Designed miniproteins, single chains, continued (5). Designs and how they scored, part 62

Each design is a single chain, and the fold is of that chain. pLDDT is the mean over its residues in the fold that is shown.

## One batch from the design tools (miniprotein)

Design m18138
Fold by ESMFold2-Fast:
Structure m18138 (fold): chain A 85 residues (1-85)
Amino acid sequence: MLDTLTKIVKEIHKKTLELWDENNGDVEKTREKLVEYTKKLADEANLPEDIKKLLEEYARYYLVDPGTASRYYGKALNLAKKEES
């Protein structure tokens, strides 16, 4: 599961750059599409709903409030670690 979270976060980083360029720097459109993309990745990976929701919040805040995003990612990592223990 930790590997899956790491891969999804890397995809979010890559997708943020792509969406930023595609939307001509429109912050709100980039955020909305990034959350939608993250939901799709989490669904395809069959992640638990609690972890999926935390990754959605990570994506929501990644561009505008990286501190808040990092806190949500930290919560997702803690849940994933409990699943692997």
Scores: mean pLDDT 82

Design m18139
Fold by ESMFold2-Fast:
Structure m18139 (fold): chain A 84 residues (1-84)
Amino acid sequence: SSAAIEAEIREALASNEPADQLAALDRMKKAIENKTAKVSHEMVEALRKLADLLEPLDPELAERLREIAKLMEKYIKEKGEDKV
């Protein structure tokens, strides 16, 4: 569910080490690229909202979240516009 993915992202962001945060986000990115992650428009919206929230505090993490959101949108488009 969207809530479970938001919880996973929040746990990654709760780390005090930026490298751990980026590593967790990189794993999500790779799962999307390898088409092993379940993706939805709701997840894309959640990632973008989190990026907007984080941008004033950590622009690098915000950009990483936006990169993942773009990859997720691309995956949805390639897999089929009407399939959730």
Scores: mean pLDDT 66

Design m18140
Fold by ESMFold2-Fast:
Structure m18140 (fold): chain A 64 residues (1-64)
Amino acid sequence: AEEELRQQVQQLLALAEAYEKDREGALATVRENLETATRILEQTQHLLSPEVVERLQKLIEEAR
């Protein structure tokens, strides 16, 4: 649903900010939910700025 999608976008934006402020904490969070984080990013990347997408992709790659 649209509301769920909006919440997912907000969570990804918060995660991108956390990556800048607390990289180890953000990495730990993504490692626990790596498959889910990757799926959500793929579903919502068209709603995010290219800079945010790139930051989240780097976070996910580092978490692997």
Scores: mean pLDDT 77

Design m18141
Fold by ESMFold2-Fast:
Structure m18141 (fold): chain A 89 residues (1-89)
Amino acid sequence: MSMEEERRREELRREIEQIREELERSDVSPAVRAMIERLIEEAERAIEQGKLEMAELYLESARRLLRSSDREAVVIYTATSIHAISLQL
């Protein structure tokens, strides 16, 4: 319902802010940083479009990338893209 959706949007926006703060303090590689930044951008677009489940997926993947190696990051990013396509059914 609308009140639940607005609450979820606010929660997701707070999560984006937290991830951005972690990213600024993070020592991940430039490639992984770019992947995280892209996922944050995708999450923001998903929130704008009311696709809150997609936004949650992108932010979950961004958090995983903050703790990943470059090798792990490619797998996480690719899996996220596949899941996002599935949610566009």
Scores: mean pLDDT 78

Design m18142
Fold by ESMFold2-Fast:
Structure m18142 (fold): chain A 131 residues (1-131)
Amino acid sequence: RARERALALIERLRERTTVERVAEILAEIFDEEFVENLKAGKFETPERLRKFAEELGLPVPVTLELALRMALAYVAREAGIEFEPGDITALIMADIFDPSSPLALLDKGLRDLALENNFDPRVLAEAFLNP
């Protein structure tokens, strides 16, 4: 159920936005200060994602993997996708405890891709739209 909702949200995102628009949004979330801090071994939740979590009444994402899922949800809202609170919860919490799930593999892939490419917004945007 949670996985099906998360995948449905990603499919709607593909239909509603473009790589260029997603890249613009991601550049605003994962700015130069965030990337420099992360390279120094310091994870600080991006301010936009902290405010977004507060707005939705959700916990602040305290790991890189949860921050990437929250960023996907933020991009969906900015793309004008109407979603129920359950859709966002499903996206953030789907298969989080199953390391063999396709979504757990996606989390690892997105994290590794982000780190290897210094959070290049175009690389992340392509990965978000083509998981």
Scores: mean pLDDT 71

Design m18143
Fold by ESMFold2-Fast:
Structure m18143 (fold): chain A 85 residues (1-85)
Amino acid sequence: FTITDQQRDLIRQIAVESHRRGRMPSRSEVMDIGRQLGVSQQTTNRIYQIISDGGDPNVTPSDIDQQTQISYIMIDSLRDNNYTG
């Protein structure tokens, strides 16, 4: 699974918004962010589902790789944005 710069920016923005709100953004909010960043609706919805599902144990090995990469991007994004107090 290869994550584009736009997809990385989408994941980062979801992480930042989740921290700011104390909750996961809605599907419609995530779709709007994806549109603004030039990510396709299909790809934005897939990223939203992976993040919101939190790692279903019934996923395929490919889905696990995608989930792992997204999790690392989200963690890195929160650190980079200095949400430390």
Scores: mean pLDDT 69

Design m18144
Fold by ESMFold2-Fast:
Structure m18144 (fold): chain A 98 residues (1-98)
Amino acid sequence: MSPFNILEGHELYDPLYDELLALGFTEEQIEEVRRYTGYNDVAALGLMIGLLDLGLSPKEAVERFRTASPAELLPVLGRGMRRIHELTGSKLARVLSS
């Protein structure tokens, strides 16, 4: 289930995985968050970045997904999406905002 890979799969998933790995997430943790978001990579990246922006480690961020309510995660997603826009500056942020 990866219906939103409109950039021919390899371009969207590879950059997102590379960024999350660089932030200290493991492949298993990335897959767990993908399942949580229904394989919405934009939401998965936003949530991971938002949780890190709160001062959580990658491991603590994944534990928050397991225990937090949707109401607690929605403002974190919003924070993460804004942070991605600030950090990536243009190319990736344009894809995420469309």
Scores: mean pLDDT 66

Design m18145
Fold by ESMFold2-Fast:
Structure m18145 (fold): chain A 76 residues (1-76)
Amino acid sequence: SIEETLEKLQKLEEEFQKQMDALHAAKASDEEKRQLALEFLKKALEIVKEAVEKTGDELFKKAKEYLEELIKKLEE
């Protein structure tokens, strides 16, 4: 459902923020922070892809396209 997808994305965002805060506290490199961001964006994309397959919702289709573009930009 839409609600289950949003809950999964919210939980993923909370976990990402926690790990990013830990990297910042450890004075990790910008590259390490970028790799963490890429990892979590790819996880978000998989959740959104599953939601598109289950619901066919246009909002999730747009979110999928947006995440694919962000991942491509960060990998450059």
Scores: mean pLDDT 84

Design m18146
Fold by ESMFold2-Fast:
Structure m18146 (fold): chain A 89 residues (1-89)
Amino acid sequence: PVTKTQTVALQERDGDFVATASVTFDTPGELSTSAAPAGLDIEVASAIKSRSKTSITSEVVLDPASEQRLKAQGAGETAEVTFTGTALP
């Protein structure tokens, strides 16, 4: 079993709304995952900014409607989602 913690931070950058998604694994070297957090509606074609055996970080630029949806789901400035599983999409 693999435990992963997924964090989504929202910020404004040069007039755009940017979501930064980071995924951390408790077991080094296991699986790669998408930047889209489970339970949040992020429509993502995101660029991977960094990758290690224990972490993947990606960024996506949000339109205002997507930002509002994410905030309504409790993301606010930063949303941290922890989930445990062996299967990734």
Scores: mean pLDDT 50

Design m18147
Fold by ESMFold2-Fast:
Structure m18147 (fold): chain A 87 residues (1-87)
Amino acid sequence: MAPTLTITSPSGEKKTIQGTVEGNKATFEFTAEEDGLYGFTVTGLPAKPTSVTVNGKEVPFTVADDYTVTFALYLKKGEKVTITVTF
């Protein structure tokens, strides 16, 4: 099964995106529909995550015992992000 990204918008709405896995990386693409703080949760990773990048730049994240990754980004409406989780 491919890893899944759940995105919580600033208004509290949730969207689910299935990732693409290549080697030890899971990649997700998202475009912000509103300005504000977005929450991101990645589930279904096959190994312990070691880094999270957004548009190639490392971002701080939290990892749980089940390898669930959580992080947050402040985005502007129309901003496109490519999220890559390395495991």
Scores: mean pLDDT 85

Design m18148
Fold by ESMFold2-Fast:
Structure m18148 (fold): chain A 96 residues (1-96)
Amino acid sequence: MIKIVPLPKEVEEAFKELVKAIKEKDKEKAVEAAKKLSELILGLKDESEILSAEIAVSMILITASVSGDKELFEAVAEALKEAIEALTKRLKEAIA
């Protein structure tokens, strides 16, 4: 059974930077932070870390959606798209 576990420090810090950029409504910083986070997430191999990353990414997208800035939300979602698709695929394979 996969479990919710703490993310590696670098991944946790990347999530915090992305949330900060979204709250500041800085589209450029949010996209750069999302790209960095995406690369870090794509490097995860542990199924429990992958589950924790999927939950955290979902929380980020909710945070971006409530910002009221559609362009910011769309840009962040696009930057995270590859990571989201990879995480979802790996989780489906882990529970199949």
Scores: mean pLDDT 77

Design m18149
Fold by ESMFold2-Fast:
Structure m18149 (fold): chain A 100 residues (1-100)
Amino acid sequence: SMEEEIKKKALEILEEAIEALREAKKTSDPQMAAILDRAIEALETVKEEIEKEKDVEKALSMAITMLQLLRKFAEEHNLEELAKLFEEQIKELQKLRDEY
C-alpha cells in the first residue's frame, strides 16, 4: 500500500541517520563517542516505535521530530555534516507527509 511504502521510506531514512552517527563515532574522541552512542540508542528506540505505529501520519511526525532533535544536537556539537544530512532528511520526510 502507499502507506506501507511511505513508512518504509521513513524507516530507511532513520537507518541512514543511524549509520551516519556510527560513522561519525569512528573518528570521534571517547567523550564524543559516548554522546553519539546515546543518540544512536535514542534513534534506534524511536525507529522500533515507528515500526509498530499503524498511523502513517503519526509515524512521519515521530521521525521528523526525532530528526529535528538530532539536527539541533549536531548543531550544538559542531557536527556540521550530520546537521546538513538531518536537515535534508527532515525536508524529504516533510515532502512525503505533504504528498500523502
Scores: mean pLDDT 87

Design m18150
Fold by ESMFold2-Fast:
Formats: sequence, C-alpha cells, structure tokens
Structure m18150 (fold): chain A 85 residues (1-85)
Amino acid sequence: GAEEALELIRRGVELILEGVETNDTDKALEGSILILQGLELLSEEARKALEPALDKLGEAASNKDLEAARKAGEEVLRLAEEAAK
C-alpha cells in the first residue's frame, strides 16, 4: 500500500544519502533498490511525478554531491508523501 511505498522510499533515500556521505557504493545501490520497490507500489501518475526528483538524486549521488543529494532526497520524500495521501 501507500504506507509501505513511503517507508521503502524513505529508507532508500536514507541509504543513498549515507552511501554518498560514507563513500559506500553498496549502501547507495541498496537504497536505489528500495526506492524501486517502493515505486512499484505507487500509481503510474505518482511514479511520473517523482521521476524528475529521482533523476536529480541519482545525478547528485553519482557526482558525490552530498548537499545536492540531500536537497533532491528531501524533494523525493515530499512528493512521495503527497502521492501517499
């Protein structure tokens, strides 16, 4: 359900941010997998709404830009919470 999707996305964002901060690629990958699992529980419309913020999060993580990753992660969580209503 929507609550399960939000929890998976929240945990995924946390793992990506931790992976960027600690330079741990395995944590960032685990976080990405959790986000994908959460997205499968959301509507197509909700998934499309999250795509731009998820793209920014992925780009920031790839660039090891912790500040940009935190901002993108916050936007992902805001949009996921809105989609879960």
Scores: mean pLDDT 86

Design m18151
Fold by ESMFold2-Fast:
Structure m18151 (fold): chain A 108 residues (1-108)
Amino acid sequence: TTATFRIVVTRDGVLAVSYNGQEVEVTPDTVAELTITVTNDPSRVRIEVSGLAPDGSSLELTFTVTLLGPNTVTVKAINRVDGKEETKTATGAGSTVSFTLRRAPPPP
C-alpha cells in the first residue's frame, strides 16, 4: 500500500494538506511544497511541523517525517523562495527525514 501526502505552505504561514491526490490550492503566494510518499502501511508515519508563529512572522519552518513501522518514505521539498528542490528517502521504523524551508519576507 502506498499513500501520497502533499503539504503546501503559503507566505502567511497557512498550511494546506491533501491525501492521495485530493486537490489542494497552489496560490501565487505559495512559498513551499512537500510531497511525501509512504510505502507499506502509510498510516504508520508521523509528520511534525515546527517554527510556525500564529502571526505568520516565522521565516523558517522545519518539517520532520518519522517512520513508525517497516515503511519507506520519500519526501520531495520545493522551496519557492530560493528555487531549491530536495529529495530525501528513509526506510525502517524510527528513521526520519527533515527539511527546513524559508518563507518569503514581506514585500518592500
Scores: mean pLDDT 68

Design m18152
Fold by ESMFold2-Fast:
Structure m18152 (fold): chain A 77 residues (1-77)
Amino acid sequence: SKKEEVVRRAVLLIENYDQLTPEEREKALQALRDEMKELGFSDEEIEKVMKTVEELLKNRDKISVDEAEAILRKVLE
């Protein structure tokens, strides 16, 4: 499903975030935005997901990848 694809991509971004340079991080976040647009998500839905991803990234040292996945699934329901 479109939701599963977004969750998969967002989780992958969170998992690999600390391995990315600041420049690569900006590109990865933009790529996630662009993918959601291609999948037919509205601007409102994209902003909701991106805001959640940004909050998860800020707290990535305090939350597990499994917890991040659960939160993203909940936001996309």
Scores: mean pLDDT 85

Design m18153
Fold by ESMFold2-Fast:
Structure m18153 (fold): chain A 63 residues (1-63)
Amino acid sequence: SIDESIKKAEENLPKEIEKIVKERGYSDEQKKTLENISKEVIEALKLIKRGIDRAIERSKAYR
């Protein structure tokens, strides 16, 4: 579900970024860019969830 995807992203993306930064030797600027992209992805998923919730609500209004 979208809720599970959001939760998984919030829990795992920071851990993956730390791992990638260490393994690839990324700069602080590159790390910050990855963190910002991660936040934008999570916000996009939350917006998609709102759209899905609205679609479900509308479908319940039809017979």
Scores: mean pLDDT 79

Design m18154
Fold by ESMFold2-Fast:
Structure m18154 (fold): chain A 61 residues (1-61)
Amino acid sequence: GMSLAKITGRDGTNPEKIGVAVISEREAQALIEASTDKNVVSATADGIGLTAKVENIEVIK
């Protein structure tokens, strides 16, 4: 089956807002690397953009 990843992050402008995105595992790997270096990432799930400071990334199989 397709491997998915769930990304949870906080809105950089309003930290009380929490965003969640579900993307492919390949995209999640790229975001894990980017979040380590950048502290803020932009992710897209089902065409929905999420830009937030990443708090958690979970790979779902």
Scores: mean pLDDT 54

Design m18155
Fold by ESMFold2-Fast:
Structure m18155 (fold): chain A 76 residues (1-76)
Amino acid sequence: SARDELIETLRDYIAVAEKNKASRDAIVNMLRALKARAEELGVEVPGLDEVIERAKTMSSEEAIKLLKELLEKLEA
């Protein structure tokens, strides 16, 4: 499904961010890319704009945790 494709995209972003120790700015860009993909797929992600804004104020480790929390919500 479109939602499953979005979930897989987010899992890939988390894996890349952890392996490469991605900066906070890279993680924010991943969230923006996820938003663009969600819009293309017609999938609503409640609170995604708020998640993006919160990520801008976090450390890279906190931002990765935020991605994982977003994944958990999408899988629910």
Scores: mean pLDDT 86

Design m18156
Fold by ESMFold2-Fast:
Structure m18156 (fold): chain A 84 residues (1-84)
Amino acid sequence: KAAEYAEAAERLEEEMPKLLEKLSKVVSEEKVKELEELARRAIELLRRLAEDPDDEEAEAELRRADAELTELLEEAGKEAVEKA
């Protein structure tokens, strides 16, 4: 479980800049910044969970961050379609 959180954090750090670069071409700068901030928070929570997998508060915050990230990505996708 701890190793899975560490691996997830590493993958998110590698993939997120590439995703944000692609999104910056079709989505507003404000939405890109919101996604970047949320991704950074998720990475911090994943690293905290890698050190303490039983941190219930960090797990709850990560679930909330994941929900917010999903909502923002859906909004970004809708915005990209409207601009196309």
Scores: mean pLDDT 76

Design m18157
Fold by ESMFold2-Fast:
Structure m18157 (fold): chain A 120 residues (1-120)
Amino acid sequence: SEEKLEEIEELLEKTIEKIEAEAGEEAAKVVRDIQILIISLFPYFSEEEQEEILELARKAAEAETVEEIAKLLAEMLKIVKKHAIEKKLSDDVIKAIENLLKKLGELFPEVKPIIDEALK
C-alpha cells in the first residue's frame, strides 16, 4: 500500500539522521543508498516481505546504538537479496545489494557475521 511505502521512507530517513549524528556522513550515505534501493523495490515485494521489512525498519528507527541499527539494516538487505534472486532480477541489482552489504560490514565490523551470511 502507499501508506506502507510512506512509512518505510520516513523510518529509514529517521535511521539515516541517527547514523549521521553518531557515525558520520560516509556511513549516512551508505544507509541512504540502502533506503533508495529498498524504496525502489518495495512495491514489488510480497505482503509478507513488506511487513517483515517494515518491522525491521521500525526497530532500526527506535534503536539506541549504531551497531543495532547496522544489524537491522543487514537483515533488511538479506530479505531484499533473497527477493532479487527469487524474482531473477538483473545481475546489476544483485551486485548493488552485495556492494551495500560489503560497505555496511566495512563501516560496522561488529555485524560482519550477518553480512558474511547474507553474501552467501
Scores: mean pLDDT 87

Design m18158
Fold by ESMFold2-Fast:
Structure m18158 (fold): chain A 69 residues (1-69)
Amino acid sequence: TAEIRALAARFFTEAELRALLALPEGTDLSTADLPESVKKRFALFAAALGLPVDGVLDAAARAALERAL
């Protein structure tokens, strides 16, 4: 939705979104080669969407990030 795209754009740049989407579904972001600021913003983004705040890039989180592109 437009609301999800606006939220994702507020939290991430296009380059950060593409880096997140390059990771496999189910990736634990704590182990990923990403800046800590991106990992922190992912947790806040998941919380804002009502998704589990577990640091895992699940299918629902991935779909929300894809809508921002």
Scores: mean pLDDT 77

Design m18159
Fold by ESMFold2-Fast:
Structure m18159 (fold): chain A 105 residues (1-105)
Amino acid sequence: LEKAKEALRETLERARELLERGADREALARAAFEVGVAIGVLLLVAGVLKSDELSEELLAALNELAAAAEALRTALLRGTLSDAELAAARAALLGRIDRTLELLE
């Protein structure tokens, strides 16, 4: 579980840095995918171990972040986001990442 939490923290920190630097659409899609995968691995490991170490608040934040990342990736693949919507999506994803990192203590 700790290794999966650490891997997620490292993935979120990289995604945060990339978002702060104003990532392009391709880099954003890649970051969203990587975030989703890392969350999926953590949830799988916690489920297999039947761990109660993940608080209800953290589980909610992880599910919300995973859903937001998948929605953004899907919208980017469909080419449906304007530049203004892309900027708003970067800010929203960054906020969700920061909240999840805070809860990963």
Scores: mean pLDDT 77

Design m18160
Fold by ESMFold2-Fast:
Structure m18160 (fold): chain A 82 residues (1-82)
Amino acid sequence: SPEDKLFELYKKIVELVKEAYYKGIITPEEASRIIRLLKRYLGTKDPEALAEIRALVDRVAQRDPEFAAELKSLIDEIEKVL
């Protein structure tokens, strides 16, 4: 179902963010903010929450473009399923 697909994508993003934190790619504040914004977007479908996630991903891309590209791909999949 679309809800099962969204939950699977959410879990993948949480795991990716956790791994990036352990590798020192992102700060604890960035990790927490990504997850909070993602939960807000999934719960409200607020395009401003999505815009804030994308802006944060663009900022992280300046430090680690590979992590940012993978995260962006998963966010784009979430938007496509909604």
Scores: mean pLDDT 86

Design m18161
Fold by ESMFold2-Fast:
Structure m18161 (fold): chain A 87 residues (1-87)
Amino acid sequence: SFEEIVEKIAEKLQELYRALLEGKPQETIDRIIDEIVKLLEEAKKNLSPEEYKKIFEMVKIGVDRLKEVTGNEEVADRIKKKIDEIY
């Protein structure tokens, strides 16, 4: 459902935030990013275009917040690039 995918994406964004704060290795960061991308692919396949657009916008907002709070522009830009590839 829409709500289930929203919850999962929120959890993965929080996991990414914690991994960056804890200085986890690049492999861990890349795995979490890939999991976020997979959730967006699931949303695109299973939701209406309008619901998918809302989830896509929520992820962009979450990534912008992550950049603001962590100062990690490189990770934020990399996520945005991967997300734009599946839009």
Scores: mean pLDDT 82

Design m18162
Fold by ESMFold2-Fast:
Structure m18162 (fold): chain A 81 residues (1-81)
Amino acid sequence: MGRKLREAMRVAEETGRRVAEIDPSISVGEAIRIITTGATMFLYDREEGEKYIRETLKDPKAAELAIEGARRAAELIRLGL
């Protein structure tokens, strides 16, 4: 169970860097953590995952990008299971 989980982490890292560029008040590491947490929530409850990201990231562009990244990461995690 290595390749899909590594791909999911790569998506989170790439998206996290882009989120931090849109909202410089958030560090890259914090953005990656938010996306990874959101992806984990999407495995159980997509609506709560989206709410979590939107409430945590106040910038709407950053939030939408993080939601997309979390969704892609969650899909990759599901494929790796």
Scores: mean pLDDT 84

Design m18163
Fold by ESMFold2-Fast:
Structure m18163 (fold): chain A 66 residues (1-66)
Amino acid sequence: SMEEERRRIARQIAAALQLIGAALDVEWGKEVLPRERIDELVEVIRTAEWSEAVRAELEENVAIIE
């Protein structure tokens, strides 16, 4: 269904944004997300069907956190 698809996409976008936020928090010396939470977010993103451009951007952001 369209609603189910939108919720899935929304969760994947939210996960990507949380990873970006976590990477920035590390750089700025703020409280960081627990490693377990980061691993969970990475898994959500890795199971996503992304365009080549979006995939490249996500891989770059994950590398910053790792």
Scores: mean pLDDT 62

Design m18164
Fold by ESMFold2-Fast:
Structure m18164 (fold): chain A 71 residues (1-71)
Amino acid sequence: SLEEVKEKLKEIMDLPEAERRRAILQLFNELSEKIKEEHKDMTPEELRKLRLEAMSYFTKLVVEIRKEKES
């Protein structure tokens, strides 16, 4: 769920920089694999577009959490 992803990101953002970077990459890779598994019926082009949208959303979420912590 989105709530679980957001909670995991908040926990990850509290880690030291090196560990945070690794954890973010791991979470992103897990989400990418889950998208592939859930959408096996999509064409490669549709899957690419969906992954780009998911990447954009993930990046925005990370930026939002960072801003909330800096406020």
Scores: mean pLDDT 74

Design m18165
Fold by ESMFold2-Fast:
Structure m18165 (fold): chain A 58 residues (1-58)
Amino acid sequence: PTVTMDYQVVDANGTVLDSGTLTGTPAQIRARAQALAAQYSPDATVDWGPTTVTVTVP
């Protein structure tokens, strides 16, 4: 099954650095979100909501 999730990249102060949508299988979305987090920082965290992925950059 394919799903669509919104994503946002925020800094430590909650400022939105980037946003968009991810579409694919759950495994593809996880891989894309992790790759996106890694592009910003190895210490970035990924938080999964019901419809939104939040990547937090320290």
Scores: mean pLDDT 82

Design m18166
Fold by ESMFold2-Fast:
Structure m18166 (fold): chain A 63 residues (1-63)
Amino acid sequence: ISKEDAEKVIKLLQDYEKQGLKRVSAEELAKETGVSPSSVMAVAELARETGLTNIEVVPASKL
């Protein structure tokens, strides 16, 4: 995944968190960013691990 794609995912996660969302689907973020769901999951895990966001990203079936 490119740095630019990772930044898009992180920014969208932070925006959803500001809206009061605690959980979002990887598929929804993939549609919004054009990034694959697996790459979205990887970036979300890193962002949560580094404290950039606390929002949880899950497969749509677990939402």
Scores: mean pLDDT 79

Design m18167
Fold by ESMFold2-Fast:
Structure m18167 (fold): chain A 105 residues (1-105)
Amino acid sequence: TAAARQMVAEIRALNQEFLADAERTPPQGHALLWVQYGVRMVGLVTEGRLRARRAGDAEAVARVDQIGALLSQTLSRIGNYLDQGNLDAVRQLLEDLLQQMEAIV
């Protein structure tokens, strides 16, 4: 659906913004930075779900829920790699996440 595609595009833009900020942030700041971006990403999924439900679009709701589940599964792994200072692994996980999301929409 167009709504799900728009949400994935917004998550993609937010991921790019996060990675750029992380590269310029000392490791001690990565946890706070990730919390800030993670909250925004979860917010996009929550808003997308609410909009789809209000529109009565069951297909869009299902796709948003699938995307939310993928995001949730990936968030913990990202946190673990940030704790290790492994930004390259984080970049790869975010790319894999986006590819999986694009397969859903």
Scores: mean pLDDT 81

Design m18168
Fold by ESMFold2-Fast:
Order: C-alpha cells, then structure tokens, then sequence
Structure m18168 (fold): chain A 60 residues (1-60)
C-alpha cells in the first residue's frame, strides 16, 4: 500500500512531466497519456494496488 505522501509525490511528478512535454511541443493528449503511463509505472514499482493506481490517475 502507498502512503498519502507517496501518492502526492507520484501525482506531482506526473503533472510536472505533462507540463514539460507540453512545453516541448507534445500534444495535450500525448502528454496526458505519457504522464498517466509514468504514474502507473511509479505506483506499480512501489507496490501500489490497482485501486491506488486508479485513484492517482483520476487526479491527473
């Protein structure tokens, strides 16, 4: 299970990635998808449940 602090960290890092990609000229749709994929990757690496992953993704 993830702590609330770990969830917030993942969300913030994914949002930062999305904004960086948008500044680099990536479309909003592609940047959003990359940020979601990144968030799923980090959450899974930390042992997140499927419910925790979906909670994180909903906040992006």
Amino acid sequence: MLTDEEKERIINEAKELKEQLKKAGVSDTEADQAARDYARFLAKSLGATDEEIEEIIKRL
Scores: mean pLDDT 85

Design m18169
Fold by ESMFold2-Fast:
Structure m18169 (fold): chain A 58 residues (1-58)
Amino acid sequence: GAIDALKELKTAAEDPNATLEDIEKAADKLASVMAEETGLDPDQVKNAAIKEALKLRK
């Protein structure tokens, strides 16, 4: 569900060994789940999630 996908994204963002590709995969998974559950645009959710994840790293 969306909560599990959000936890994966936060874990990837906070993990110093995670790559940008890991963050993008987690954000894509969150976007897909949120699009199905809430009707939000998956591309917009993915882009927003990546931006927020990158803010958590630096």
Scores: mean pLDDT 78

Design m18170
Fold by ESMFold2-Fast:
Structure m18170 (fold): chain A 75 residues (1-75)
Amino acid sequence: SELEELRRWLAEVNERDVASPLSEEERIELVRRVLAYYARLLGADVSRAELADSPENQEALVAELKKYAEKKLAE
């Protein structure tokens, strides 16, 4: 199911960050990729993901996406 794929993807991202810490540029791309995946899943505009270029906004958005995904998985 889609939720299982999302959960597996989040686990892989977290594991990769621990094994191989990302640079700032790689984190920016990661955030865009995560937002693009989320936008596609919801049927939203992918271009909005590109607006997450500020450092503080990136951290906040990632945290919100994780919370949202976890809440959906708990349902």
Scores: mean pLDDT 61

Design m18171
Fold by ESMFold2-Fast:
Structure m18171 (fold): chain A 86 residues (1-86)
Amino acid sequence: SVIEEVLKIAEEASKKDKEIGEVLKKAAQLLLDNKEDEDGFEIAKLQLLTALKKAGVSDEVLEKVGKLSKEELVELAKKIIEITEK
């Protein structure tokens, strides 16, 4: 799945670069903090996509992430926080 592919890249990037791990965690947390604010959620989504691009996620995969439902994006964000806290 797209989520599994993204999480693998994010985990490897976080292990090699703690700064990338912190950027990913912050972007994921911002998405969760804005899950009930439509405008804030869209801004947080763009920040998460930017963080994932820095982690090495390809533009083709980022487009697929951008098409995920709100529920799937929230699940992805929760899992990113879990992997960055290891």
Scores: mean pLDDT 86

